# Designed miniproteins, single chains, continued (3), part 18

Each design is a single chain, and the fold is of that chain. pLDDT is the mean over its residues in the fold that is shown.

## One batch from the design tools (miniprotein)

Design m8601
Fold by ESMFold2-Fast:
Structure m8601 (fold): chain A 88 residues (1-88)
Amino acid sequence: SPKEVEELVEEEAKKMDLSEESFEEAMLKLAEWLAKKLGEEDVEKIMEEFRKARRVMFDLEVNEREPETEEEKKYVEFFEKVKEVILE
């Protein structure tokens, strides 16, 4: 059930508090849960949104620039919100 996946993501988040690799793994589980909750059968579509958000954040950090487009700002906000949920 979606609740069982959510509980697994919470347990994994508690174990994975400090690594980038752990963040990606938690994202995969969260994407599966969100897909089920939203009635979206394409988990890869949800994962692609997570990857885009992470890619935007990484690109901004490496190039020391602020988000300029509405799309970049949206993905920055999305990434931060999901990160907070996983790392709490």
Scores: mean pLDDT 62

Design m8602
Fold by ESMFold2-Fast:
Structure m8602 (fold): chain A 89 residues (1-89)
Amino acid sequence: MVDDVRDMDTYFTRRDNYTTRYRDYMDRGVDIINDGRTRGRDHVNPRDRTGIIDDTRRRYHDYFTMGDNYWNDGMDYGDRGVRYYDDVN
């Protein structure tokens, strides 16, 4: 009983940790988009502006991809926790 509750708590704790990381990476991606827009507006040369926007796009894409991976991992741990709960009850 105690070990079963601990295992279930471990799955849900991991889900929550991964969900928190997902939000952190998504927030960082949004911050990068906002920073890129501000930096792009400050440049009067269209070539330099395009380079800043392209670099910004690549940077936030990496953060969103990492966030999506953490979300998927968190959901998998949540599903495993529910399945484990059903198996012991």
Scores: mean pLDDT 65

Design m8603
Fold by ESMFold2-Fast:
Structure m8603 (fold): chain A 79 residues (1-79)
Amino acid sequence: MKGSDLHKLSDEELKKLAEEAKEKGEEAYRQGNYLEAAYHFRLAAELYELLPKTEENEKKVKELSKKASEAFIKDRELA
């Protein structure tokens, strides 16, 4: 995606943004803000998908996507 601002970032900057999104998701989850946590975990997963397809990065995408789904289910269970 040559027109995306996210695609202009270096792998290091993408990883930093992904880790920041992950931390925001974990904090929101601890506070019971499960919908907000789901959005942050999904953003982190999408940022990791822009990184090279290494085993570590693929594992992170799967882990974060799972956390996003679990947070979304938690939000629905409490509604």
Scores: mean pLDDT 79

Design m8604
Fold by ESMFold2-Fast:
Structure m8604 (fold): chain A 76 residues (1-76)
Amino acid sequence: KKLEAETALALFLIEAAISVNAHRRAGKFDEADKIEKLADEKVKEMETLIQNGEYDKAIELANEGIKEIRELDKKA
C-alpha cells in the first residue's frame, strides 16, 4: 500500500513537471508558476499523508491533483 501511494505521488510529480515545462516552452510563464505552486502544495500534503500511513488518501489526492493540473492545462 505504501508503495502504491509513493507511486501515485511519483506519477503526480511527473505530470506536474511535464505541464510546467510545456507551459514554459510555450511562453506561458504565469500558468507554469501556478502549476508549480499547486504541485508544491499538494506534494507536501501527500507526503504528510504517506508519513501518517494514510495511503488511500494520498493516492486520492494524487489523482485529484493530476485532474486539477489537466484542467489548468485546458484553461491556460
Scores: mean pLDDT 82

Design m8605
Fold by ESMFold2-Fast:
Structure m8605 (fold): chain A 76 residues (1-76)
Amino acid sequence: MYLVTALVEEAAVEAVVAAARASGADIVDIRVLPATQSHPGLATVLVTAADRADAERVAAAMAAVPGVKSVTVTEL
């Protein structure tokens, strides 16, 4: 399994989640961590994908959304 982590402007969270779901990737889980006092206005979107190809597809879809600051893929 792979974890795709996106740092996202709060206003873009819904669009990022929609892009991940629309990617056609085999998604195991999606979690959204809200903005913190140390990172105001920035949320973290975590997507768990079944394999590497699905993770890369999710990462590409999320990175295309305006308001995304970074996208990282990590093997679990």
Scores: mean pLDDT 82

Design m8606
Fold by ESMFold2-Fast:
Structure m8606 (fold): chain A 85 residues (1-85)
Amino acid sequence: MYVDRVADIRRDLARRIGAEPSDNMIQYAMLQDQISGRGAAIDDTVRIWPSSDVDISRQIIDQMYQLGAITEAQRQQAIARLDAS
């Protein structure tokens, strides 16, 4: 279930980084889990942890595009908005 998945990912990330993960990190890991599976998702999220919230948001936009949640035009618009902020 979604609530159980979020709690499990939050716990695993907190253990790996030694701190409470941000909402952006949780969202990245949730989307990455759908792309590559849970183990790879946790490892990849830990790898990007030192990145800024803006950089993580850019990665989330790319993940949404890979999963078919947004179009190429929507992806380009979302990235342009981040760059303008």
Scores: mean pLDDT 79

Design m8607
Fold by ESMFold2-Fast:
Structure m8607 (fold): chain A 67 residues (1-67)
Amino acid sequence: MSEEEIRRLAREAAEAAGITDSGDVFEVTKAAYDTAKELEPFLSPEEVRQAARDAAMATAQRIAAAK
């Protein structure tokens, strides 16, 4: 999974949750990146992509709910 793809998934998750703050967007991106990097040796590319997307969405929703 490329860094560019991770940034795209994170941006889509942040946008869906209404997150516009650069620090919050960075946190969403970091969650997707860390999840992809940790799971890449253990899961298929498709499963890693889904896990990264799920992590980004969960983080974005958590940030949105905290406001």
Scores: mean pLDDT 82

Design m8608
Fold by ESMFold2-Fast:
Structure m8608 (fold): chain A 89 residues (1-89)
Amino acid sequence: NQALLEQYQARYDGAVAKGDSVAAGYERFNMYQVALKMGDIASAKQYLDQQLADLDELLASPYASADTRAQLQARKAQLQAQKAALEAQ
């Protein structure tokens, strides 16, 4: 559903503009879920890899708060598990 992907992209851009890395991660995950529901495994893998790359950049920042860092680490673990499950399909 292209309209949902466009909506989640707009929310992602808004979260990034506000410095809300947790909200940005959720919107990227929503794009991943839409790709999965559409049966587009290639796009699903691409969105998942982009999310992992974004999280790695945020985690490399020395300026992230402890709470933000903990949430990013938990999110990365969740996405890694989802990638393993997707690759096992």
Scores: mean pLDDT 78

Design m8609
Fold by ESMFold2-Fast:
Structure m8609 (fold): chain A 92 residues (1-92)
Amino acid sequence: SRLEELVERLREALRERRYAEALRLRLEILRLIRETKEFPDIGEDELPPEAQEAAREIEERLRERVPEFQEKGLSVEEALELAARELEEEAA
């Protein structure tokens, strides 16, 4: 299914620390879940430790930076993209 394909691509993006791609995939998965009412097990616990750490780093950065960008007048989607890009640039 489309949802299974997106989950696999998300896992690969997280393993490779492609944070902007991982964020876009997470948003697309969330949109599909809302539309279909299907809730896949993403299986983040089954990822290698480095991919789990990358997922944690994304979540921590998003919690910190998204509210700051929203205060500057950016939309949630724009704030998420910028926060993910900052994290990706820091990892390079």
Scores: mean pLDDT 67

Design m8610
Fold by ESMFold2-Fast:
Structure m8610 (fold): chain A 90 residues (1-90)
Amino acid sequence: MSDEEIKKKGMEAVDLARKLLDQGKSEEEVLKVVTDWLRERFSEEEIRKMYLLMTVEAIEAMQREDYELHSKYMTGALLARAALRAMEEA
């Protein structure tokens, strides 16, 4: 999977999380649904790469003062990290 495809899939996870929060789901429910969604579709290595790529994009967006894009990439990185942590504790 390309770096662009991994970032695109990370953004799909962000969109899913935001949709669930807008529907009034708890933070715990959103994390569970999105981390399960990631773990069912991607390998640990792909999720780790997603975490790294989304983190880099978040830093770059912050340096450009694109706070909206920074927030989205940061959310994606945190979701990927949460999925990795769930895999380590399973």
Scores: mean pLDDT 85

Design m8611
Fold by ESMFold2-Fast:
Structure m8611 (fold): chain A 85 residues (1-85)
Amino acid sequence: IKLSEAGAASLDAGARSIRDALPGLEEEVEKALNIPDKKKKEKELTVLISSLGILASAASLSTSPEAPEVAERLRKLREELLEKM
């Protein structure tokens, strides 16, 4: 997943933007886990795991009070995906 320059430029608001995106990310995770083709599923999960790792790092760099919570949610979601691969 490509991160936009605009997304990267807003680190102070990054945790909020990522938090707002969490329901969509959780939905994409659910869809990927339900893919019948094992190879396609593994490919989609690998992309999601990478994206969640990048987003967790971005959230942890935010000065927002909610950044630690958002980063932790992303890390837990990523770990769950690694267990389900």
Scores: mean pLDDT 71

Design m8612
Fold by ESMFold2-Fast:
Structure m8612 (fold): chain A 55 residues (1-55)
Amino acid sequence: SLEEELQRAAAEVLAEFQKEHPDVDLSKTPVDSPEYKEYMARLKKRVSEILARYA
């Protein structure tokens, strides 16, 4: 389902970002920081790709 794919994508993006940035704690990172913006940009891209498959 769309919901399951979105949840999987969110988990994968988080895991990949944490692997590349092991010293960054997203739960403590300001939403206007470059690191958080990069994470959100990656997540948004993955979400858009999944939504395109269901269009």
Scores: mean pLDDT 80

Design m8613
Fold by ESMFold2-Fast:
Order: sequence, then structure tokens, then C-alpha cells
Structure m8613 (fold): chain A 85 residues (1-85)
Amino acid sequence: MKEIVELVEKTGEEVKRIAREELPPEDAQLIEKLVESAKNIAKQPGATIDSIIAAMQMVRDELERLGLEKGVKVAQETIEKLKKA
């Protein structure tokens, strides 16, 4: 679980960085809130891999809606790693 939390945190920081560089401030703030939500889900007592995957899929889907291809790729790579865990 510690390694999974670290993976979500590293992915979240990279996604937030890309969003701040590529998106308008309002959209970057929305992505930041979704990332922080996913990090909080991963840190919850009794968090499951399935719940963490679902949270990361929400982040990926919002990045896709906003057209942020670089962010989608980063989120998807992490989702694939979580599915193998």
C-alpha cells in the first residue's frame, strides 16, 4: 500500500504540473482538486486498489475532456500499473 500511495502522489504532482503549464487557471484548478481527491482516497484506511483505480480514471477522463493529451498519458500509465498490482 505505501508504494501505491507513493505512485499516486508522484503521478498526481506530474499531472498537476502539466495542467498548470497547459490549461487555463480555472481548468488547472479543477484538475488539482481531482488529483487531491485521488491522493486522499489512496491514503484512506481500507482503500482498495479498485477504489484507487476508479479515482485515477476520473482524473484521466477529465484530462481527456479538457484535451490534455500529455496528462491523459501519465494517468493511463499509472492506471495500467495499478491494474497489475
Scores: mean pLDDT 84

Design m8614
Fold by ESMFold2-Fast:
Structure m8614 (fold): chain A 67 residues (1-67)
Amino acid sequence: SPEVRQVEEETEQRLYDGVMEVFASMGIDPERPTTLSPEQEAELGARLQELVDRLTAERQARLAALS
């Protein structure tokens, strides 16, 4: 349905924007990757996991509302 497509497209855009924001907040240039410290790798992993979990829950809730 158009509503499902909108939810999927918005979730994909938010994931992309969120990943870029995480990289920017940590001073990481996705076009010019550099070696991260173990602490930076752990922080990056934690922030990306939190972002994915949050967007997955939001997507699930929005799709459930369409049922």
Scores: mean pLDDT 82

Design m8615
Fold by ESMFold2-Fast:
Structure m8615 (fold): chain A 58 residues (1-58)
Amino acid sequence: MIVTRRLTVKPEESVEDAVRRAYQEAKAEGYRVLPASRVTIAPEGEDREVELVLEKVE
């Protein structure tokens, strides 16, 4: 099963740190992160989010 998940980037972390955190959280829940995952940043950086495309690991 493939699902999409979005996570907010914390004020203290970089976008890359948020991506790593999101990957770790997904793997801990039994999901594999697919290459189609991406980072979305709103103008002025107000709404920084990481979008993951995940597949459940069997």
Scores: mean pLDDT 70

Design m8616
Fold by ESMFold2-Fast:
Structure m8616 (fold): chain A 89 residues (1-89)
Amino acid sequence: SLEAEIEEGVLEIAIAVAKTTGDYFAAGQYAFELGRHLASQGRLEEAIEALEESIKYYEKAIETSTDPELKKQAQENLEKAKKELEEVK
């Protein structure tokens, strides 16, 4: 649907902006949402790619952050993304 296409486009832009600004935590969250959105449409190969990118962004957030609370949230979200990836495969 047009609404689903708009949501996908917004998430892709959000990922690009977050990545460009070094907000890897936000990039991970948007990539996770994109992965779930694509999976709900049966677009499993694209969903896998988005979830793998989400995992990479959360790993980068853990690596680059100096905030212990952000690192904890990124670690929790990393485990959620890995679980979602396992369920889609």
Scores: mean pLDDT 86

Design m8617
Fold by ESMFold2-Fast:
Structure m8617 (fold): chain A 74 residues (1-74)
Amino acid sequence: SMEEYKEEVERVKKAMEEDVKLMKENNIDPEEAVKRLDLFEENVLRHMRSAKVPQELIDELRKFFEELKKEILE
């Protein structure tokens, strides 16, 4: 259902926010942190496309990952 897809997207966002927080607390190199996010993003988006998640939710996640990477690099 659409509700289940939205819940999954929100779980992914929360998990990534926590991961970024932990990377910052552990002084992980920004380039390394971005590489880890890129790999996770590729896997998540591939999975969501295969599961036929609505394009609007996939685009929302893509923008979320873009914003997290900008935060790490800035």
Scores: mean pLDDT 84

Design m8618
Fold by ESMFold2-Fast:
Structure m8618 (fold): chain A 80 residues (1-80)
Amino acid sequence: SRLERIREELEFLSDSVLRKAEKADIPTLKSLKEQIERVKAILDARLTPEEREVVNEIFDRTLQKLDELIARKEAEKAAA
């Protein structure tokens, strides 16, 4: 279905983004987070309620993992 295709594509993109994020510096990660939040806002205005539920689940999880990664890298920088 359309919803299943959207879920699969977003899961794949999320995994790809998070893999690249592991090697990024803190300013790059903060910029990436802002870009994802902007994309989420644009999509929320254009999606059906069912599509919005799937998209928001994946985006919110991705943003949470980015926040955790930023916090970890900031802690590592403070310890150095």
Scores: mean pLDDT 84

Design m8619
Fold by ESMFold2-Fast:
Structure m8619 (fold): chain A 99 residues (1-99)
Amino acid sequence: MEKAKQLLEEALRALGEFARAAGKDPEIVSLIRDAIGYVLNALGYLEQDPEKALEYVKKAIELVREAVKRADPSTQELGRRAIELLEKAKEELEKLVKS
């Protein structure tokens, strides 16, 4: 649980940096903002319903991947870092769901 929480909090910081870098593109910022909303929901459900937290992390990953696809090359690296952290959080949550 603690590792999943830490990874989700690190992902929120990475998503914030990605949103700031993309800040002039309202479509990309909207995708990142919605992904942040899903990560916050995942954190809210983490202790009570890790299966629901996992579902929200999966939705966040899909939105960040779409944002990266639309982003310029200079900002894509920030989005890829956020995806890496979310994928690691997903792996930790999958361990909790299987336990």
Scores: mean pLDDT 86

Design m8620
Fold by ESMFold2-Fast:
Structure m8620 (fold): chain A 62 residues (1-62)
Amino acid sequence: ASEEEAKRAGEGAYHMARETAGLPDEVAREVGERARELALKGEDSGKAAMKAVAEALKRYGA
């Protein structure tokens, strides 16, 4: 995927983790980086963001 798509996935996942899931900034940043990585590997930006948030919620709780 493009760098712009990866950036959107990362930013979307970060905001979702912070605002919707209530995760701390450090964890939200890791979620954003994970979503960016998934998008760069060819995942849709929205799916990448959702997968990254879901992975963090399983590990850190909601």
Scores: mean pLDDT 77

Design m8621
Fold by ESMFold2-Fast:
Parts: sequence; C-alpha cells; structure tokens
Structure m8621 (fold): chain A 93 residues (1-93)
Amino acid sequence: SEKQRLLDEINREASRLMLEKANKEGLSTEEAMELAAKKAIELAKEKFPEEAEQLAEEIERQRRTSLEVGREVAEKLREVGEEVEEELRRRRE
C-alpha cells in the first residue's frame, strides 16, 4: 500500500540517522528505537504533511509493539543466560 511505502521510506531514513547517534552516545536498543520513532514522526511531518497524522499514529503503534516484543525477548534471553551461567558454575565444581 502507499501508506506502507511512505512508512518504510521514513523509517529507513530515521533509523539511518539515529543509528549513527546511538552508536556515538552508547544508547540502549530501547532508547535508540524511541529516538528513531521520534525522528520518523518529524520526517513524516516535513516530507508528507497531508499524511503526517496517519503516519505518526502508525509509527507510534509499531514502536509500542516493537518495544513489547523486544522486552519479552530480552527477558527470555536474560533467563536463559542465568540458567547457562548456573550450569557452567556447577560443572566447574
């Protein structure tokens, strides 16, 4: 759809700009995603003012979903990491 193409263009540009900043400032994945979303909304308003409100709503929705998924994955990886560390500790006894 046209809306999806516009979102993909904006998200690519915002991610490109914010990746450089995130690496320079040592930002977490969550912080980098929030900055990318804010930048995407700014770019949407600048480049596509007539679609900006709809694009901003979709960007916020996608960010919220990505943060929820990212949080769930991070928590699961932390649990697995703790189990592996405990097992390695037992094997070293």
Scores: mean pLDDT 73

Design m8622
Fold by ESMFold2-Fast:
Structure m8622 (fold): chain A 85 residues (1-85)
Amino acid sequence: SLEEKRQRVNDVMAEAIAEMRKIEKEASKLDPKLKELITGYARAEAASRVAKEAIDAGLNPENAKETQKKADELRKKYKDEIDKL
C-alpha cells in the first residue's frame, strides 16, 4: 500500500538521521574544518539513502532520482576534500 511505502521510506530516514547524529557527535571533537566536512558527508549520505529508498518504493521517483544524484555528487565532493586533509 501507499502507507507501507511511506513507512518504509520513513524508517530509512529515521535510521539515516540516527547514524548522521552519531557521526556529528564523534566529529565534535575534531578540528573545525574536518568537523564541517565529515558532517557534510554524513548529511549527503543520509539524503542519498533516503532518495534511493523513495525510488525503490516508487514515491515521486523523478524527484528522488534528482535528489540522489545531487546527494551523491555532494558526498563525492566532501570525500575528496576529506582525503586532502
Scores: mean pLDDT 84

Design m8623
Fold by ESMFold2-Fast:
Structure m8623 (fold): chain A 95 residues (1-95)
Amino acid sequence: EPITGADVFILAVGLYDLGVLKTKEEVIAFAKELASLDMTLDEAIEYFSEKYGIDPEKLRGWYRRLENWKKLLEGITPEEAVKLLEKILDDSNFP
């Protein structure tokens, strides 16, 4: 299945938590890139893990920890997930 808005949100937060993405600009750039790609979740995990030099199992483990958040993010588009991340990072005075 193609990437969902929940997938975009969860992976962006996961890469930030893993210390791969460090700034608001990097988080938003990642989310926009993922939202524009015609990939499945598994393809995205493999692609970005290689791109950022991280273990794909670490990203999968982080995704699994937030899997229950998919219900709260149900029905949002990838583009809406990008906007939600922008709002959260702005509201948090993120550097």
Scores: mean pLDDT 80

Design m8624
Fold by ESMFold2-Fast:
Structure m8624 (fold): chain A 82 residues (1-82)
Amino acid sequence: MEADKKEAEEAKKELEETLERAIREGEKIGPEYEELMRKARDAALGHYDGLVKAGEYKKGAEVAREMTRQVEEATRALKEEA
């Protein structure tokens, strides 16, 4: 139980840091892209928070890790196109 909660919190922190980097990269392109990244952050964290509120810590961690991977891939693709 404690280990699952810790893993979920660590996954959330990594997701938040990854989303902050994506927002910064979006700012370089323009305010519309920055806003899109901020909305994506709110949606991702909302989904994670919903799972944690339901006691689904392990699934919350898995979802956070998958979202982190997707955001990193999107940010990399964006940098290559810029």
Scores: mean pLDDT 79

Design m8625
Fold by ESMFold2-Fast:
Order: structure tokens, then sequence, then C-alpha cells
Structure m8625 (fold): chain A 65 residues (1-65)
């Protein structure tokens, strides 16, 4: 599910597995609804994870526009 995908990305980032998290998001961006991406962005902001936040913002720009 999309929930599992974004949760795994967060866990991977916190574990320092950035490349694996980025691969998941890159391949699954089109399948992720914008509201899930927005929620994940808020979580990344609160957790002070700038890499994840910037990545999600790019995905939202593509989907939103």
Amino acid sequence: SVTDLYQQALVLLRAGKFDEALKLYRSQISKLPEEQLKELLQLAENAKEPVLADFIRKALGIKED
C-alpha cells in the first residue's frame, strides 16, 4: 500500500539508507496521492529531514502542476 511505501521511506532515511528511500519514491511517485505526499512533507518538516522534504516538494510540484 502507499502507506507502507512512505513509512518505509521514512525508516530508510532515518537509518541512513537514502539511496534506497529515493529509489522507492522515484518509482512510486505517480502512485502516491498528493494528500499522502503533503502529510509526509509535514512529518519530514517536524522531524527536520530536509532531504526528504525537498524530495517530496518536487514530487508535489510535478503532480500538482
Scores: mean pLDDT 68

Design m8626
Fold by ESMFold2-Fast:
Structure m8626 (fold): chain A 96 residues (1-96)
Amino acid sequence: SAAQQAEIRAKARELALQPSESDNIEDYSLGDVYGTLIEEVKEGKIKVERVGDETIFTSLDENSPIAKLTGKTKVSISELYQKVLELIEKKLKEQA
């Protein structure tokens, strides 16, 4: 239903920004994927640039989370967030 879809989207937005507390690979949260992205930024594997009001991430490796999630090596934070939300929404629907 439209109400269930709206609830799933709201939950996905919340989960996308929260780190997972689970160490089990079978329970791997898409929040862990976002956390891995931030870690790779800290390690210098991903460049971060501010262009106007957007934060742009550029991967130096096609095996990065950015390239794996989006098929692109250069993405805005908005594009990355949208892809993470789509994956979380899919997982929530599979668990429902």
Scores: mean pLDDT 66

Design m8627
Fold by ESMFold2-Fast:
Structure m8627 (fold): chain A 61 residues (1-61)
Amino acid sequence: SRAELEALRAELRALLAERVSPERAASGIQFVDDVVADAEARGLLAAAITVLRAVRREIEA
């Protein structure tokens, strides 16, 4: 759902800011924002949620 995408986006922005360098955080945030924007435009919400959950697992590892 859109609410799940927005929640994951907010969580990932916070995790990136906390765990990586500012330059890498900026790139990671841009990637997350691009995934959300593309998913909203194309109706690929479930695929985007899967991608963002995978990104979260990588950051948490």
Scores: mean pLDDT 78

Design m8628
Fold by ESMFold2-Fast:
Structure m8628 (fold): chain A 81 residues (1-81)
Amino acid sequence: DEEKKQVLLDFTGTLQDVMKKVLEAAKQSLDLALKTKKEEEVVLDAQLARAAAVLGPETTAALQRRRDEALQAIDDVMNSL
């Protein structure tokens, strides 16, 4: 199913972009990284909501875990600065 495949690719791409943007911001300042993370969480959560509508509850739970793990990894990096 091309729609389900595209939604999964979009979510994965957004997750990678969020991590990249926040870590690049962190190289400049912690305040910029915190602001960027907050803005990008909104984008990521919108993509997760879109995925939830298409993929069903079990797959959505797996994507929610990936989202939470990625944001935690960002927090761990930022807290180590």
Scores: mean pLDDT 81

Design m8629
Fold by ESMFold2-Fast:
Structure m8629 (fold): chain A 69 residues (1-69)
Amino acid sequence: DVAARQAELRAAMAARAAALREQLEKYGEQYGLDKEAALKELEEQEAKAREAIDAGEYADAELAPFPAP
């Protein structure tokens, strides 16, 4: 079931994005990141990943590791 797979991937992506936001909020300064810019980049990556899941392009539904400094 494609719809069930997409729902599962969206849930997993949302959980990962939430974990990354918490990490940026607590430790972004320690990593030398602009927290505001990093959070915005994460939001853009999450939006693109969601679009990829909806399009059935699962290989593109991966959030990048930590945003670049």
Scores: mean pLDDT 69

Design m8630
Fold by ESMFold2-Fast:
Structure m8630 (fold): chain A 81 residues (1-81)
Amino acid sequence: SSLDAELRAVIGRLLAAATAETDPARAAGLLNLAIGLQEAIDHKYPEAVQRELIALARAALADPSRLAEALAGMQALLKRA
């Protein structure tokens, strides 16, 4: 689906960003976002959850200061799923 393609594209961007990241805590955070998005695909999470995870990941990719916010948002979503 187009949503699966979008998730995979964002996962690719997160993995590339993590590989380029010199701060180990930031690299781990980016990897954790990628893992969360991959789990959303593998476990067929609701489309609304998948879309919200994409939005959180994109926010973190656009603004590094938002990584902690994105990780907290992901944890809240996964706890509700």
Scores: mean pLDDT 86

Design m8631
Fold by ESMFold2-Fast:
Structure m8631 (fold): chain A 79 residues (1-79)
Amino acid sequence: SSLVDALVAAAKAGDVAAAIAAGEALIRANVPPSQLRSALKRAFVHMSAEQRRVFAAALLAAARDRPDQRAAIESVAPA
């Protein structure tokens, strides 16, 4: 999806704020947990440990009321 492409592009650019915005948009769009996991794994490959921590924390907060998405994030977040 265009949102997944935007997330990966932001991660490659080191733009954590843009990556968070794209990740939050994927959560709001209620994409399937498997697609969210795949998108996050692709983004994490391009992130430092610090960027991954900030990004994961923001997405967990965004998914606080979305248990399926939260579980998907938690499954790939541990660095």
Scores: mean pLDDT 85

Design m8632
Fold by ESMFold2-Fast:
Structure m8632 (fold): chain A 105 residues (1-105)
Amino acid sequence: HMSEEEKLLATRVLIAANSGDKEFAINAAKEYIEYLIKKGYSPEEIARYAVDVARVVLSSFGKEAAKEVLDYTKKLIEENKDQYSEEEVERALKIIEDGYKKLGL
């Protein structure tokens, strides 16, 4: 079960993707990812959710916007790596790398 705040942030990404405002969509995706980190989600879960929101952004705004979401997620995981095990970080970065390939970024 997701919290009410998590549901609102996830819904905001979908609203932003349908808004025609690329910057709004990228910022909504970034805020969602930042929230997951703040709430103590595992790096692997953060990486999986980031790929899902990057796919949503890709469908509306193209490759550069989707890449910015994944680049930001990778940066945040690396900046917070001291909170995680080396193995957790490695798995998360692999999910992001596979995400780039799957989305054609």
Scores: mean pLDDT 84

Design m8633
Fold by ESMFold2-Fast:
Parts: structure tokens; sequence; C-alpha cells
Structure m8633 (fold): chain A 104 residues (1-104)
């Protein structure tokens, strides 16, 4: 896979993480039972998205892989604590992130 194709995949992963961050922020406002869990997940995912952005700017594919591995682990840890509809959405995102990780 070319460096250009790898950069596009990392950018897609960053977009997916950004979408999850937004979803966690929204959940923290509407679901009091999981507010602290959702806020912590949003903060940690936002930091991982920033690390992916820095890796992309530096063409550091190993740093990108590491950030994606940590993001997948975090999503798997938080998933069972979320409403079922969010669990199904996260399953799809985790699968897509795993496919990107395999290609990078």
Amino acid sequence: MSPEEKRHLIALASMMLGSVVLAMVMLSRFEPEIREIAEKAADELAELENRLHQALLNNDFEAAKKAMEEAIKLLEEVKPKLPESYQKALDKIIEELREILEKI
C-alpha cells in the first residue's frame, strides 16, 4: 500500500473517532447514568484523534497504528456501558478501524 493510501486511511480513522467523540459528548448531556463514563471516553478519544492527526502530519505510520490500537481498546472497554443502539454503531466502527489497522 502506498504512503498516500495509508494517509487517506488514517484520515478516515480520525473522522470516525471524531464522530464517536461527538456522540459521547451528546450522551453525557442526555444520559446522567453514564455521564462520567461518556465524558471520560470523549476526552480520551479526542486525545487519540489528536495523536492520529499529528502522526498523519509527520507520516509516522507506527504512531498512527499505536493510536488506533489504543482507540480500539478504549471503544471495546466503553461499549458494554452504553445503550444497545450505540453498542451496534461502535461494533461497526471497531470493525472498520481494525480493517484500516490491518492495511497500515
Scores: mean pLDDT 86

Design m8634
Fold by ESMFold2-Fast:
Structure m8634 (fold): chain A 65 residues (1-65)
Amino acid sequence: SLKEKAYKAARDLALENVKQQFLLLADGVEQGRTEEARKKIQELNDKTLEQLAKKVGLSVGQLRS
């Protein structure tokens, strides 16, 4: 079903997102630019939601609801 596919896609994307968040945060701490890292993490999260929406044929707004 569409919902079942969305759940599987969400898990895969969430795992990659978490990994990338940790890498961005580590780089930010190392460089003393934690605020910059936070902004990049927000952009990553927005992009992840957009990717999930496209994968299941929905808009980002529909997925956020």
Scores: mean pLDDT 79

Design m8635
Fold by ESMFold2-Fast:
Structure m8635 (fold): chain A 67 residues (1-67)
Amino acid sequence: TSEGGGGAAPLETEQRAWATTADGAYASVDYRNGEVTGVEVGGADLARAQALADAIRASLAAHKAVL
C-alpha cells in the first residue's frame, strides 16, 4: 500500500489484479512494466485458481492494446 506524497513518478508501472471464489479458490497476478512478474494461486481447487489467473492475465492484456 502506497501512502502517496511527492516525488518522481516511477518509470515501471506496478499493477496487481486478484479474484476469489466462494469455494476459497483465489488467484493474484502481478504485473510490472506490462509484463507478468508473479502469479499466486491457492485454495482447494488449484485448476480453478489457475483458470482465474489466466482470465485476469487475458483481461489485462486486452486492455493493453488501448494504451
Scores: mean pLDDT 64

